# Ledger of designs, part 72: designed miniproteins, single chains, continued (2)

Each design is a single chain, and the fold is of that chain. pLDDT is the mean over its residues in the fold that is shown.

## One batch from the design tools (miniprotein)

Design m6476
Fold by ESMFold2-Fast:
Order: C-alpha cells, then structure tokens, then sequence
Structure m6476 (fold): chain A 83 residues (1-83)
C-alpha cells in the first residue's frame, strides 16, 4: 500500500540519519562532546522508531523497524564504549 511505502521510507530516513550521526562521532572520536551528542541523537531516533513499532499493525513495517532499532542499539553500544 501507499501508506506502507511511506512508513518504510520514514524508517529508512531515520536509520540513515542515525548512520550520519554515528559517522560524525567516528570521524571526531577524540571530541567527547561530539560523541556524547551523537549518542543523544541516536537515542532520540531510537525512541521515534520504538513509537512506530508500538503504533504499527503492519507486519512488514514492524519487521523493518525492529531491524533498525537493533542496528541503532549496536551503534549506541559501540559509541558508549568510546567514552
């Protein structure tokens, strides 16, 4: 459906934004403030994805958003180990 396509794109955009923040933290890894800011942004993006997961009844959307959340959790864990 058109609604499904839009929601899948929204998840892709949020995951892409998370990767941008992660990449910035990796580039400026010696700047603790940049790393901490990126962790905060990743956690905010994760909260948005968790809201999509909670509110969605669509199986494909739920599967994709769960994968995105798991990926972002791994990125957060990696960055937190750098602090």
Amino acid sequence: SEEEKKKLLEIDILEGLALIHYGLAKRYKDDKEVVEWAIKKLKEIKEELEKILKESTNKKVKEKVKEAIEKIDELIEELEKML
Scores: mean pLDDT 89

Design m6477
Fold by ESMFold2-Fast:
Structure m6477 (fold): chain A 102 residues (1-102)
Amino acid sequence: SFEEEVKKRKEEIEKLIEEAVKKLKEALGITDEELQEKIKETLRELVEAIIEKDVDKVNEAVARLLDLLEPYMTQKDREKLNEILEPTVEKAQELADFLDER
């Protein structure tokens, strides 16, 4: 069903968010559990904004993520951030397109 497919895609995206947080934690040396939770929440907000196709909310979520990560990031780490987030962003965009067509 449509509802089962949407649920399955949301579960896949949640797993990608968990993997992205894990990779960011390892790449940037983040040991603060509160910061890890804020990053996870911000990635969920980013995913919701992408699914809703709300450009203003996408920009707000990205700005918030960068503010959270700024103390831990060099110029080189910004390229790695894009690579880490790419699978999550792509799956959110695919779900947004799926919802628009069905």
Scores: mean pLDDT 84

Design m6478
Fold by ESMFold2-Fast:
Structure m6478 (fold): chain A 72 residues (1-72)
Amino acid sequence: SDKKALIQQAVALLNEIDETDTVTPEQMAQAQAVMAKFGRSVAPDASALEIRRKLGLILAELLGSTKAPPAP
C-alpha cells in the first residue's frame, strides 16, 4: 500500500541522514516527495535536523499515533 511505501521511504531517509550530515540533493528530493504526499513541504536548503524532525512526525502519524496527549 502507499502507506507502507511511505513508511519504508521515510525510514530509509532517516537511516541515511544523520542530524549532523549535509543533505544531498537526492535525499532532499526524496524528503520533499514524502512530505508532498501529506500536503507538506520543506525548503530546498533545509538542514538535516529539520528534515529528520519532519520525517519523524510523518512516521509517527503513519505508525498509528492517532492521539497526542491533551494540550494543557
Scores: mean pLDDT 72

Design m6479
Fold by ESMFold2-Fast:
Structure m6479 (fold): chain A 94 residues (1-94)
Amino acid sequence: SEETRNELVNQLADLLVKRYALPEEQAKKIAELIIDAISKEKELSDSTIKSIKHPAVRALLLEAKKYPKKVDLNKLTRFDLSTLLDYAALLAGE
């Protein structure tokens, strides 16, 4: 649902602000791209990913794009989102 999407976007944006000190507006836009990509609502373009300068955030977007199955947003937890950020940081050499 739209409410579930908005809740997860806000949770992921909060995690991005806390972990990477991203501006809140940028964090929210990145969170929307990730949530929409993993739910298969919108395709994530290579040009959008290439526009992101932060290595860990770019890795996160690449993982979201590559996700082969539609994620059920009703089953995602804040822990799942935090785990995704940890994996992206590892891929970026953090």
Scores: mean pLDDT 79

Design m6480
Fold by ESMFold2-Fast:
Structure m6480 (fold): chain A 76 residues (1-76)
Amino acid sequence: MSLEEIFRAEAEEAARRVEELIEEAKKYVEEGDVQKAVSALVAAEVELTVIPEDDPRRPELRKKIKEVGELVEKAL
């Protein structure tokens, strides 16, 4: 496996984890568990840093995190 293949695999895995964490955060907001929702969003932001800045998924995922973050802010 090449170094570029490893970086690509890591970025893909991070993108999947961000999507999963966004879904968890949305579910926790719906359930009224704001603390778990905040925790999931923080984890999603950390995973987002693994995705390169030139990856088109990064700005889309960041937008989704912000949207859910606004829902959490409103629920606080």
Scores: mean pLDDT 80

Design m6481
Fold by ESMFold2-Fast:
Structure m6481 (fold): chain A 65 residues (1-65)
Amino acid sequence: MSLREELAALIREAEALGSDDPALLAAIERARAVLADPDASDRELFDAMVDIAVEVLRLAVDRVT
């Protein structure tokens, strides 16, 4: 998969969680904006993926911490 396809898949997976967490929703919104930009660099795509992954991990850890 390209980075764009990976980011699109990650956005779908994050949305499938059904979370209303504001930080995760904000990360998803930013990632969608990056994905919609045809001139987005690989760095911007990767940073958007990391942003979503960090918010998802934070929510998972919060359940046990």
Scores: mean pLDDT 80

Design m6482
Fold by ESMFold2-Fast:
Structure m6482 (fold): chain A 94 residues (1-94)
Amino acid sequence: EREALLAAVREGVRALLAGDVEAAAKATPAFRRLAALAQTDREATAELVRTLAEALGLEEADRLREAILAGDWETAERLIRRALALGEAARAAA
């Protein structure tokens, strides 16, 4: 299940970067489910973070992983939001 959710998230991010908004939207339920699991499963959170960092090219992937494992959700949210904004800006610039 966890691997299937991570695969769906990877596909959604890839679609988003390629400009396929419809395919990206299909990944929303997988993101939501993984976020719910993150509250009780820090390993699932770490896998999600690694997947997002690899897909978005986030240089601070290790910092994001450490923040989530330490329960520093403010730092984690800031880093994820920044990575998403950079991905959108790169697509808009292309």
Scores: mean pLDDT 62

Design m6483
Fold by ESMFold2-Fast:
Order: sequence, then C-alpha cells, then structure tokens
Structure m6483 (fold): chain A 114 residues (1-114)
Amino acid sequence: TLEEKTSEALSFIRTLLQQQFPNEPDLIEEAIQEVQENRESLLKTPADTAVEILVRKLKEFPSVTARVRSLAYLSYLVLTKDEAIPAVEQKLSELDPSDKAVVQQVIEYKKQQN
C-alpha cells in the first residue's frame, strides 16, 4: 500500500539523514513529519517540477534546516515515484558534493529494491 511504502521510505530517510546530520535529530524528525503530511501533494506534483524546485532550494538556500528538509523530500520522491529518478540524475551535477552523495545513496538503495 502507499502507507506501507511511505513508512518504509521515511524509515530509510531517517536513518540516512541521522548519519549525515548526527547533531540534528529534531530537524530530521520535523522534516520526516513534514514529508509525511505533504506526501499526497508531493506525489501529485509532476516529478520534473518537484525535483527542479527542491534542487534549486538546495543550491540557493544551503542552511542546515533547508538541506535536511529538501533532502528528505527529494529522497521520498526517489523512493516512491519512479519518474523522479531520471529527473534527479540529470541534476546531480548541480548539487554540492555532500548533498549529491546523500541523493546517490538513495538512488542506489531504490535500484537494489527493484
């Protein structure tokens, strides 16, 4: 079900973000809850549009809060919406190396599950 897919995706994202931002547990949980609350709207948005907006936010507003939030949303799209994978892969070169590494781990995980 979508609820089961969301639960599994958010569990993976939480673990990954805890590894990348070990001192930010509250920001991670806030981002996870925000993705869960907005998941239906996010999934209804065209993949190319959603990816472009999130990549732009990572590039233009590189605060820890914005990075945690945007990485959570991008990771959720990669794990739940197959059309998001090629859109994200096209924009990987535009990301900071640290953010690119996180997104690449999510893509690799998703490809191993299929």
Scores: mean pLDDT 86

Design m6484
Fold by ESMFold2-Fast:
Structure m6484 (fold): chain A 59 residues (1-59)
Amino acid sequence: MLEELRERAERLLASDDERSQELAGLYYALILLARQDVPGSDAAAVEAGLRARIAELEA
């Protein structure tokens, strides 16, 4: 799962597009969130927000 997100982020970073750069940052944020030691409802809410933003940019 994390390897797939990382691969997508790296591919997006190689692009010239501003949208692709923003998407790469969002994917890296998801990876960082997934690697947190302390689970919580706040983390789940942040993840949902990041995924919603990714969906908006990919639409």
Scores: mean pLDDT 73

Design m6485
Fold by ESMFold2-Fast:
Structure m6485 (fold): chain A 99 residues (1-99)
Amino acid sequence: MATVKVEPPEVPVGGRVTVTLTAHEDGSYAAVLRSGGLQGASVATLENAKAGDTETVEVELGSPGTYTIAAGKIVKQAGFEPITEEGLEVTDEATVKVT
């Protein structure tokens, strides 16, 4: 499985958050950003990861609202198609508020 962490949990419009995706088992994992009701593409990906592998990315959030980052195991083919939440077995979620 994978976990996701977002710091800080609240930012002003145009602020940046650090997203950390951690693999706890060998496999391929991704973290996907949702803005409101719209599903986005992956913001972090760990392909052929080993337990303990971590990817850290910074994301700028330009619109007010509550964002959800969903992390999980990639259960559909990655590599040739954008990784979306529909292709994940979601194991963890984090939220960030933009005001």
Scores: mean pLDDT 74

Design m6486
Fold by ESMFold2-Fast:
Structure m6486 (fold): chain A 66 residues (1-66)
Amino acid sequence: MSLQQVKQQIRQQLDDISSADPEAARRMSPQELLDRAKQRLISQGFDPQLVDQAVQQLQQEIQQVE
């Protein structure tokens, strides 16, 4: 699985988290949401290093836009 595919999976997990409880998701920081998505993917058997790289890239992209 490529880094781009893992980034897409993180976005899907974020959507799932937001859909399950939108108010709880709004209460969480972007860091907490990304940590939750990361934990879910690692639990599903994704490579922890690749998931970490994807999270770091998404964090950098968010900071670039601020």
Scores: mean pLDDT 77

Design m6487
Fold by ESMFold2-Fast:
Structure m6487 (fold): chain A 69 residues (1-69)
Amino acid sequence: GFVIKSEKDVEKLKEELKKAKLPLSDKEREILAIEIYSELFGEELTVENIKKVLKSIGVEVPESKLRKI
């Protein structure tokens, strides 16, 4: 995993989410990246942490797709 410490890490996260081909729109990926930055700043990104953020913003993504990040 990687750690979110800056706005540049948010942009990198958006690209990783796009590469993982999650069933998300461009706008949903942007919202997810911002929420991860807000909620998980300084924490290592894990499937479990990302899943919790997705649930908090009302988005459902299969765990198998999250493991590609």
Scores: mean pLDDT 71

Design m6488
Fold by ESMFold2-Fast:
Structure m6488 (fold): chain A 82 residues (1-82)
Amino acid sequence: SELEREFRLALIEGDVEKAVEIAKELLEKLKKEHPEEDPVGLFLEEYLVVNEKEREEALERSKIEPPETVLEELIKREAEGK
């Protein structure tokens, strides 16, 4: 999708603010299409590939923290790491 492409470009360019804004839109789409699923887990499967340890940590955090908060930190690390 166009949003997915824009998200990937923002990550590659290190535009953290833009990547986070697009991620929130993708997250809302996932919540609407798959309300029974963990939105952080789906986001990490579909849009942002992280290592197994980071994925497990994010899934545990998503039980007690807002999905937006968990994903923002992962997105910042990915964008700043490039």
Scores: mean pLDDT 81

Design m6489
Fold by ESMFold2-Fast:
Structure m6489 (fold): chain A 61 residues (1-61)
Amino acid sequence: SHADRDAALQAALERFSALWADPSLSEEEVFAAARALADGEPDPLVRALLLATIDWERRHA
């Protein structure tokens, strides 16, 4: 459902925020972990948004 998708997207973005906020992780480790999270997302629209987020962050790192 739309609500389930919104919940999945919010949960994934919270995990992304935790990765980018973790001072113990290198930039390479953050991108690797974020990519693994995106690849594990079963919803294709949520996965596409996560991949777009990674792509944008990589270009502005």
Scores: mean pLDDT 85

Design m6490
Fold by ESMFold2-Fast:
Structure m6490 (fold): chain A 105 residues (1-105)
Amino acid sequence: MEEVRRALETFIRTLDTIIAQLEAANAPQEAIDAVRAIRAELEAVLNDPTATPEQMLQKMREAADQVTDIANALYERGEISVHLHIEIMAGVTLQRMLALVLEKQ
């Protein structure tokens, strides 16, 4: 439980960084709002005392997939640079891998 909560807290911080990077890049407001909504869902699960480790890990995986889709769409439209796309993908991939490792424990 404690390791899963720490991983979720780290993912929320990763999303804060992604939001700041998207704002600095003048990404579409709709995309920024979508990442903020994903962050709010993770924060809600973190603050739910009845949430199970399995529910937290599932929400982390769903968040990673959703942010990946947003980043890919922005890159394909030329709305973010290749460098920013790589940075977002690196952060999200690390969080997805961490969730998968913790699920096996």
Scores: mean pLDDT 88

Design m6491
Fold by ESMFold2-Fast:
Structure m6491 (fold): chain A 100 residues (1-100)
Amino acid sequence: MYAEKAIEYLEKAAEDPFNGLEYAIEAARYTTKAAIAGEDLSEVEAKVRRLLDRVARLRDIHSDDPEKTRRLLQVEMALGVIEISIAVQKAIEREKAKKA
């Protein structure tokens, strides 16, 4: 299912965050599909939060390296899309609850 693929790509991005942009983008694409399909995103949410915390720490450590900082900010941007997709799913669930 889509959520499982999102998790796989998040794990790949976490292995090397400085070169993880393409993996983070794929994770975002699959998370969006999973959200629309109504799949459970709790594990995706937990993994995204953990990777965002790690990326923030790496940016602090490498704050004097513009290239490393730029790469980390790009990954953080893609991870932000995942958080928005999760928020969209929660909004869809709230609308369904209002109709029931």
Scores: mean pLDDT 86

Design m6492
Fold by ESMFold2-Fast:
Structure m6492 (fold): chain A 67 residues (1-67)
Amino acid sequence: GEELKKKLEEARELTKLAAKAKALEKLPDAESIEVTQVDETTVEAVATNKEGTVKVTVRSPLAEALL
């Protein structure tokens, strides 16, 4: 239904925000952060600074439960 699609989209957006926050905690001096939806429940955040990159992967059990 339409409501289920909306809740799933909201869960995905929350997962992206969580991934970005975790990447920033691991690399506070990040010059760039790229957030990518990898699959229906998984998001990757890649933070980059002058010394290298940190990759964070976050899974959403909430998004998985809504599917």
Scores: mean pLDDT 77

Design m6493
Fold by ESMFold2-Fast:
Structure m6493 (fold): chain A 101 residues (1-101)
Amino acid sequence: LIPRLIDALRAGDYEAVQEVLAALPEEARNLILGAHLALEHGVPREAIVDALMAALGLDRETAEALVDAIRANPGILYKEILKVSKNDPRIDQAKIAEKAA
């Protein structure tokens, strides 16, 4: 699954990225999305590589390739994050509560 995600990210194939993320366990998906956010906020590449190796059982070459693929097409994972957030019913409830207050 991770090699397929790397290839999809490198190709800019949003539909393939969605399919692979949906096939991953929720914890693995959250770690990958978290790695994207950590990279955006300037966490060192090596710290993220080490975390992915430990949490997902990846070798260093695969973990480095995944981090580099995320950096190559960051907008694709952002689309997935936004899609999940928009489809959460709790977001609508929070916005209603904010407007009602």
Scores: mean pLDDT 69

Design m6494
Fold by ESMFold2-Fast:
Structure m6494 (fold): chain A 64 residues (1-64)
Amino acid sequence: MDDEIEYGVYVLSLAVDIAAAKSRGDEEAVRFAQEALDRVNKAYDAGDLETAKKIAEEARKRLN
């Protein structure tokens, strides 16, 4: 599969989780999801897609 497509899916998923948390006024979930998204972006920029995937999956599990 294309690594860029997979990365895009993780970014979009976390953005949706942030929007959902904002809608319900869950400031802790918004902060957590935003920090996770930042960490995913940093790992991807470093070429470490495996770390980016792990961060995204763990964050989504904790948000849902």
Scores: mean pLDDT 78

Design m6495
Fold by ESMFold2-Fast:
Order: C-alpha cells, then sequence, then structure tokens
Structure m6495 (fold): chain A 80 residues (1-80)
C-alpha cells in the first residue's frame, strides 16, 4: 500500500541520520500504532527526531526529503 511504502521511505531516511538501534525502535513504535491517530503521533515524533539529527549533521537533502515524505503520508492518512 502507499502508506506502507511511505513508512518504509521514512525509516530509510531515518537510517541515514539515526543509529540502526534508533531506527528499529521507531519501526516498533510504528507497528504498535493501531489507529491512524496513533500513527500520526509516531510520525510527528519521528519527523522531529530525524529533522533534528539531519540539521546537526548538515544533511539538508534529508530535511528536504523527509518534509516531502511526511506531507505525502499525512495526505494518504487523511484519505482513510
Amino acid sequence: SKIEELIDKLLELAGQVLSPEQVEEWRKKIKDAKTPEELRKVIEELFLAVSRAAREQGRDDILREIYKTVLELEKALDEL
């Protein structure tokens, strides 16, 4: 599904600026989210964590890509 593809893309982007252990923790939180509302909250927290790490590492490419991916994911969730 499009939501699954966008989540995979978010975790891939996270893996470029976060540790493998942190990425696995986020993957678990996403799997534990049972409602669209819970999933949105986890995505918001992940977005903030990745954005902070990307800024600290000077990864403007990751900042740009994660903004786009989160917007697409929010739109997909709103269509449910």
Scores: mean pLDDT 85

Design m6496
Fold by ESMFold2-Fast:
Structure m6496 (fold): chain A 53 residues (1-53)
Amino acid sequence: DRIRELSERYGIPESMLAPLAEGRDQEHLDRVDEALRSAKSPEQGVENVANLG
């Protein structure tokens, strides 16, 4: 599961990422991955993902 993989990779609880990414297409999940990769902290990463729209 892509959300679990992102959770494990970036150290963010799956429960925090799932509402922001679950049921989304592959393009959105790629944007989530990029937002998390560019973040300076897991907390900022979650904020960046929430702001993707």
Scores: mean pLDDT 76

Design m6497
Fold by ESMFold2-Fast:
Structure m6497 (fold): chain A 89 residues (1-89)
Amino acid sequence: MADELVALGEALRETDPRRAARYFTLAGHEYEQRGDNKKAAEAYLKAGNAYESVGDLETAKIMYRRALELDPNNKEAQKNLAEVEKKLA
């Protein structure tokens, strides 16, 4: 279940952030598949945070954009996207 993928991502977030990012991305896909756009956006935001923590700014940007496509009012995703775009400029 997508909730289990989020839990696995959270468990790995500090020790293996790239694996955490993959679990959060899979959770986002599963939430999207069932139409839970808010939870999908939260999962993609977490994936973006994990990719950003390993310096993968381009993938982080893609994840933040996906989060905002599903939840345009997500303030954290808006802020994190703006910050990563500044780093890439």
Scores: mean pLDDT 87

Design m6498
Fold by ESMFold2-Fast:
Structure m6498 (fold): chain A 56 residues (1-56)
Amino acid sequence: SAELAAVQAAIANLEARLKWVEENKDKYPKEKYESIIKNIRDGIAKFRARAAELAA
């Protein structure tokens, strides 16, 4: 479905952003890095849950 494809694209974009932030962690203050990582991981988890619901 178009919704499932959009959710999978959102997951891929967040995973790419997570990798970039992890590779560039020295560019961030510790608290900001931890906040960004948590927000990205939370977003991935929510979209993965939605993808599972749409695939069922």
Scores: mean pLDDT 87

Design m6499
Fold by ESMFold2-Fast:
Structure m6499 (fold): chain A 75 residues (1-75)
Amino acid sequence: SIEEQAREALEKLKEAVEAKDIEAMVKYTKEGLDLAFQAPESPSARELVNEAMRAGSKDEKVRQAIKAKVAEHQA
């Protein structure tokens, strides 16, 4: 399910943040935003967006990945 995919991506994003692995943070931020736009009511997808936004506040590459994905889904 999308909820299961979002939960997995959320755990991977949390691991990447803890490890300060910017490339992994960007990867799971992009995957998580794709899932959140597909299932905005998913609790894990909403939590993933919150984690991604927090990571983006501290890292420009993550912030740019968020902006690019939001623009992609709003086009």
Scores: mean pLDDT 85

Design m6500
Fold by ESMFold2-Fast:
Structure m6500 (fold): chain A 68 residues (1-68)
Amino acid sequence: GATPQSLLKEILSTIEKLLKEGKSLDEIISAVKSILEKYGVPEETIQELLDELKKDANAFLKKLRSLL
């Protein structure tokens, strides 16, 4: 089932994998958006989280943890 911990783990592992594969920031953002949508995160919240990710990945992770 979808849990806050499984969501965070899937996002972190996906970002790490895509960075290792040399994917662009746009591809990473697209993948993160798809995971958030899969876990039923509201579209408005997804947009706020993606805007944060574009500015600072560490700030994004802190906000994501605070919402879970």
Scores: mean pLDDT 78

Design m6501
Fold by ESMFold2-Fast:
Structure m6501 (fold): chain A 83 residues (1-83)
Amino acid sequence: ATELVDAVEAGDFEKADELLGELVNEVNKKSYSLTPEQQKAANAALQAVISAYRAAMDAKTAEEKAKAVAALRAAGAELEKAL
């Protein structure tokens, strides 16, 4: 998740998109070994990562970008904890 945040802060959305795709693939691979409750938590965290990433792409002000990046860091940490 740190690499994804760093790419977003650098404005490297091509690299960020690649890293997000890798993260989605990793969650899908691990979800088959999780309980339904753990899978729900992991999927919720992944959706939070995707939402924060989209917010960062759409950010027009420094405040919006800071909020989106903070949300992305938090969602990434929760996803790592869920996996």
Scores: mean pLDDT 80

Design m6502
Fold by ESMFold2-Fast:
Structure m6502 (fold): chain A 63 residues (1-63)
Amino acid sequence: MDPKDGKAAAERAKNAAKAAEALGNKVSAQRWRDYAEKAEEAAKKGDDKAAKEYALLSDQHAG
């Protein structure tokens, strides 16, 4: 996955966490938020592989 894709994956996970929180689904929101935030931080540090992995964990644990 390209660096741009890793950053996009982190952004997607973060948006999913915010959406769940807005709907009042605290359990899913908390789980997605934790992984999404880690993915975002990894992406900002240039670790696109870690960002992608945290984003995938966010999606996997939510579904």
Scores: mean pLDDT 69

Design m6503
Fold by ESMFold2-Fast:
Structure m6503 (fold): chain A 64 residues (1-64)
Amino acid sequence: MKLDKEEFKKVAEETGLIKQFDKDKDGKSGKEFDELFSEADVDKDGTVDEKEWQTFMSVYGKHL
């Protein structure tokens, strides 16, 4: 159960919790979103596990 960058973005948009990170970022989403993905990827293996995803949502979900 691992989310690559594209899967992570899709799930984030579907949950609506981090929709703001993709809003108005058409030409710049690549770098800014990659930074966000890197923060969620605690192990830095290039993917976000389900556990890491839950932790990320807990932090950023409450902030929204």
Scores: mean pLDDT 63

Design m6504
Fold by ESMFold2-Fast:
Structure m6504 (fold): chain A 72 residues (1-72)
Amino acid sequence: DVEKEIEAIEKAKEELLKTLDKEEQELLEKLVESMKRGLEYAAENGEYIGEVPSAEEIKEGFKKLLEAARES
């Protein structure tokens, strides 16, 4: 369910935003927007697999993506 995965992503985002500085918050918001668009696109084209990661797994993924984005 795309809605449940988006909800989990939004929850992970809210928790992380409390711990991040202003620049990291902007990067996280862009990453979340990109992920949500990707999920919506996959669902629209029948490519969505329906697996919903845990909030902890999503947070860990976001931390790794933020590190990668800062290096770029």
Scores: mean pLDDT 74

Design m6505
Fold by ESMFold2-Fast:
Structure m6505 (fold): chain A 73 residues (1-73)
Amino acid sequence: ISKEELVEIVREVAEEMGFSEETIKEVEEAVEKAKSINEAVRNAYKIIKEKYGEKKAEEFAEKLRLKLVEKKE
């Protein structure tokens, strides 16, 4: 999966979960600056956990993982 595809998936999941545009932009920037997919997911999780709590961060990670599995070929 490309960095651009990862940013797109992250945005889709964040929008589906009703996160603010400010949070979505912060998560997108964290993904763009990450050196690996694992780092990107970890950084996004931390941002969401800080702003929306652990339950929302876990839900985000699960939805993101499912979309990543669907897009990998």
Scores: mean pLDDT 78

Design m6506
Fold by ESMFold2-Fast:
Structure m6506 (fold): chain A 60 residues (1-60)
Amino acid sequence: GKDLQLYNEGVTAAAKGLRDPSLLPEAAEKLEETAEQISGPLGDGLREMARHLRELYEQL
C-alpha cells in the first residue's frame, strides 16, 4: 500500500544520507515528515531511524 511506498522512500533518503553525511539532517527531516503520514510500526520505525541519523550527524 501507500504506507509501504512511503517507508521505502524514507529508507532511500536515509541511505543517501549515509553515503553523503552532509545530507543526514535533510534525510532525518524527510523521515520525520514521512512518518507523520504513516500509521503503526512503519511510522515508528522511520521516527527511530531519523533519531539515529541526527545522532550520527552530531558525532561527526
Scores: mean pLDDT 82

Design m6507
Fold by ESMFold2-Fast:
Parts: C-alpha cells; structure tokens; sequence
Structure m6507 (fold): chain A 73 residues (1-73)
C-alpha cells in the first residue's frame, strides 16, 4: 500500500495540515497489511480529536470510516 499525504488531505476535507496528513500517511504505510492497522487508525483519530477540539465529532467519525476504507484497499 502507498498512501500519500495528498490522499489524506483529500479525505480530510481541509481538517488537517499538510504535515499532519504526511505523518498519518507514513504511519498507515508502516502498518499496511498488518492487523495493527485498525488500532492505528483508531489511535490517530483519537489524537486528532484532542488536537482539534473545534472540529465536530461527526467529521472525525467520517474520517475514521474513510481511513478504514482506504486501508482495506
């Protein structure tokens, strides 16, 4: 799997910075094809919620679903 920062930025709909998107892409690529990937996605979304308390929970729920779909491909 080769997930790019641009893929994460497109899925986030402007919620994330380029640096955050790159960090997420790198972390997901490191665990691609591993059973750990679902836990990594959950941890990433939880961390983002703490860093961006101004963003509605519904947007993070959507991001979680989109990241899980991307990781399953």
Amino acid sequence: MNITAADILALSGGLLSEAEARAIADRLNAVAGSPEIEQVIADLVTELQRRHPEIPEADFQRLYVLLSDLAAR
Scores: mean pLDDT 77

Design m6508
Fold by ESMFold2-Fast:
Structure m6508 (fold): chain A 68 residues (1-68)
Amino acid sequence: ALPTIGEALALLSEVLSDPNPSEEALRRLAAVGRALAASPDPRTARVGRLILDYARAVAERRGIALEL
């Protein structure tokens, strides 16, 4: 099933609350962001892109290699 915006925001909140998010958490966040970004609903797609941008920024800052 496709993730909901609520599920995506819950994962984002978890990552935001952790000063050292795991690679697994960042990969899950990126996967959810990609799924939402592929949505035909423009608002859902925008949320997905914002999540991907955030995951990318955190990964780069931490030196973690992420597939976007």
Scores: mean pLDDT 78

Design m6509
Fold by ESMFold2-Fast:
Structure m6509 (fold): chain A 74 residues (1-74)
Amino acid sequence: SEEAKKREEQIAAAVAMVEALVRGLLASGRFTPEQIRAAARTMVDDLAREWKLSEEEKAELYARVDAVVAELLA
């Protein structure tokens, strides 16, 4: 459906925004992995609230973000 496509686009955009934040924090060289993970989680929570994501959609966003953060912190 069009609503499902819009939600997938929102989740993909949220993942890209969190990745940009994580890359910026890593480039600064001043933050611990724990601080970077905390910042990423805060951004997910803020985006989920702003875009009124369901619990299931928020869980999917967390899973995708956790995978990206784990790869970037490796």
Scores: mean pLDDT 85

Design m6510
Fold by ESMFold2-Fast:
Structure m6510 (fold): chain A 95 residues (1-95)
Amino acid sequence: MTPEEVEAELDKARAIVLEAIDASPDGTLTPEDLDRVIERLEKELKHPGIVQEVRDALRAALAASPDGTITKEQAEAALDRVRESLLFVEERRLA
């Protein structure tokens, strides 16, 4: 999988997650909303590995949430962590 393919799939995942948050009455993802998001990710994303990483990150965010829901900020932070993990970008600077 190329870095460009990873970024394209993560952009799709982000859009799906943010649409679900925007459609939520409280602007958050409940456990039930998250199950629907995961089902949609499995249908729309081509790479099962990306679905797995996004699913695990969002479930971890949900489990760590004091209110048992994921806010937009928590969802974006989880997706940013997935992006860093999948792209494995190391910025080396010569001193």
Scores: mean pLDDT 78

Design m6511
Fold by ESMFold2-Fast:
Structure m6511 (fold): chain A 99 residues (1-99)
Amino acid sequence: SAEVEKIKEELKKKLEERREELEKLREKLASLEPELRGFIGSLYAAKLALEIAGIDTSGLSNIEILKQGAILLYGDKEAVEEEIEKNKEAIEEVEKKLK
């Protein structure tokens, strides 16, 4: 939809504005295993997209942030929910490693 495209454009703009923060995050991610880097990158993008859409993420779990953010950006709720459910145990294992 036009609203989703507007959110994607704002996300791109916010990522550029936060370039220094992202560069520091990339330096931290460079020392992690590829699975951890992928998870953190996806979580950051999902959280930022939800915040641009005016959604308060402070009360959401990482899995819920990933799910809602992906639904917002990709628009296929069923496919996103299936992919999250399929990978739920792997996501929970990655979260345990980050604690």
Scores: mean pLDDT 71

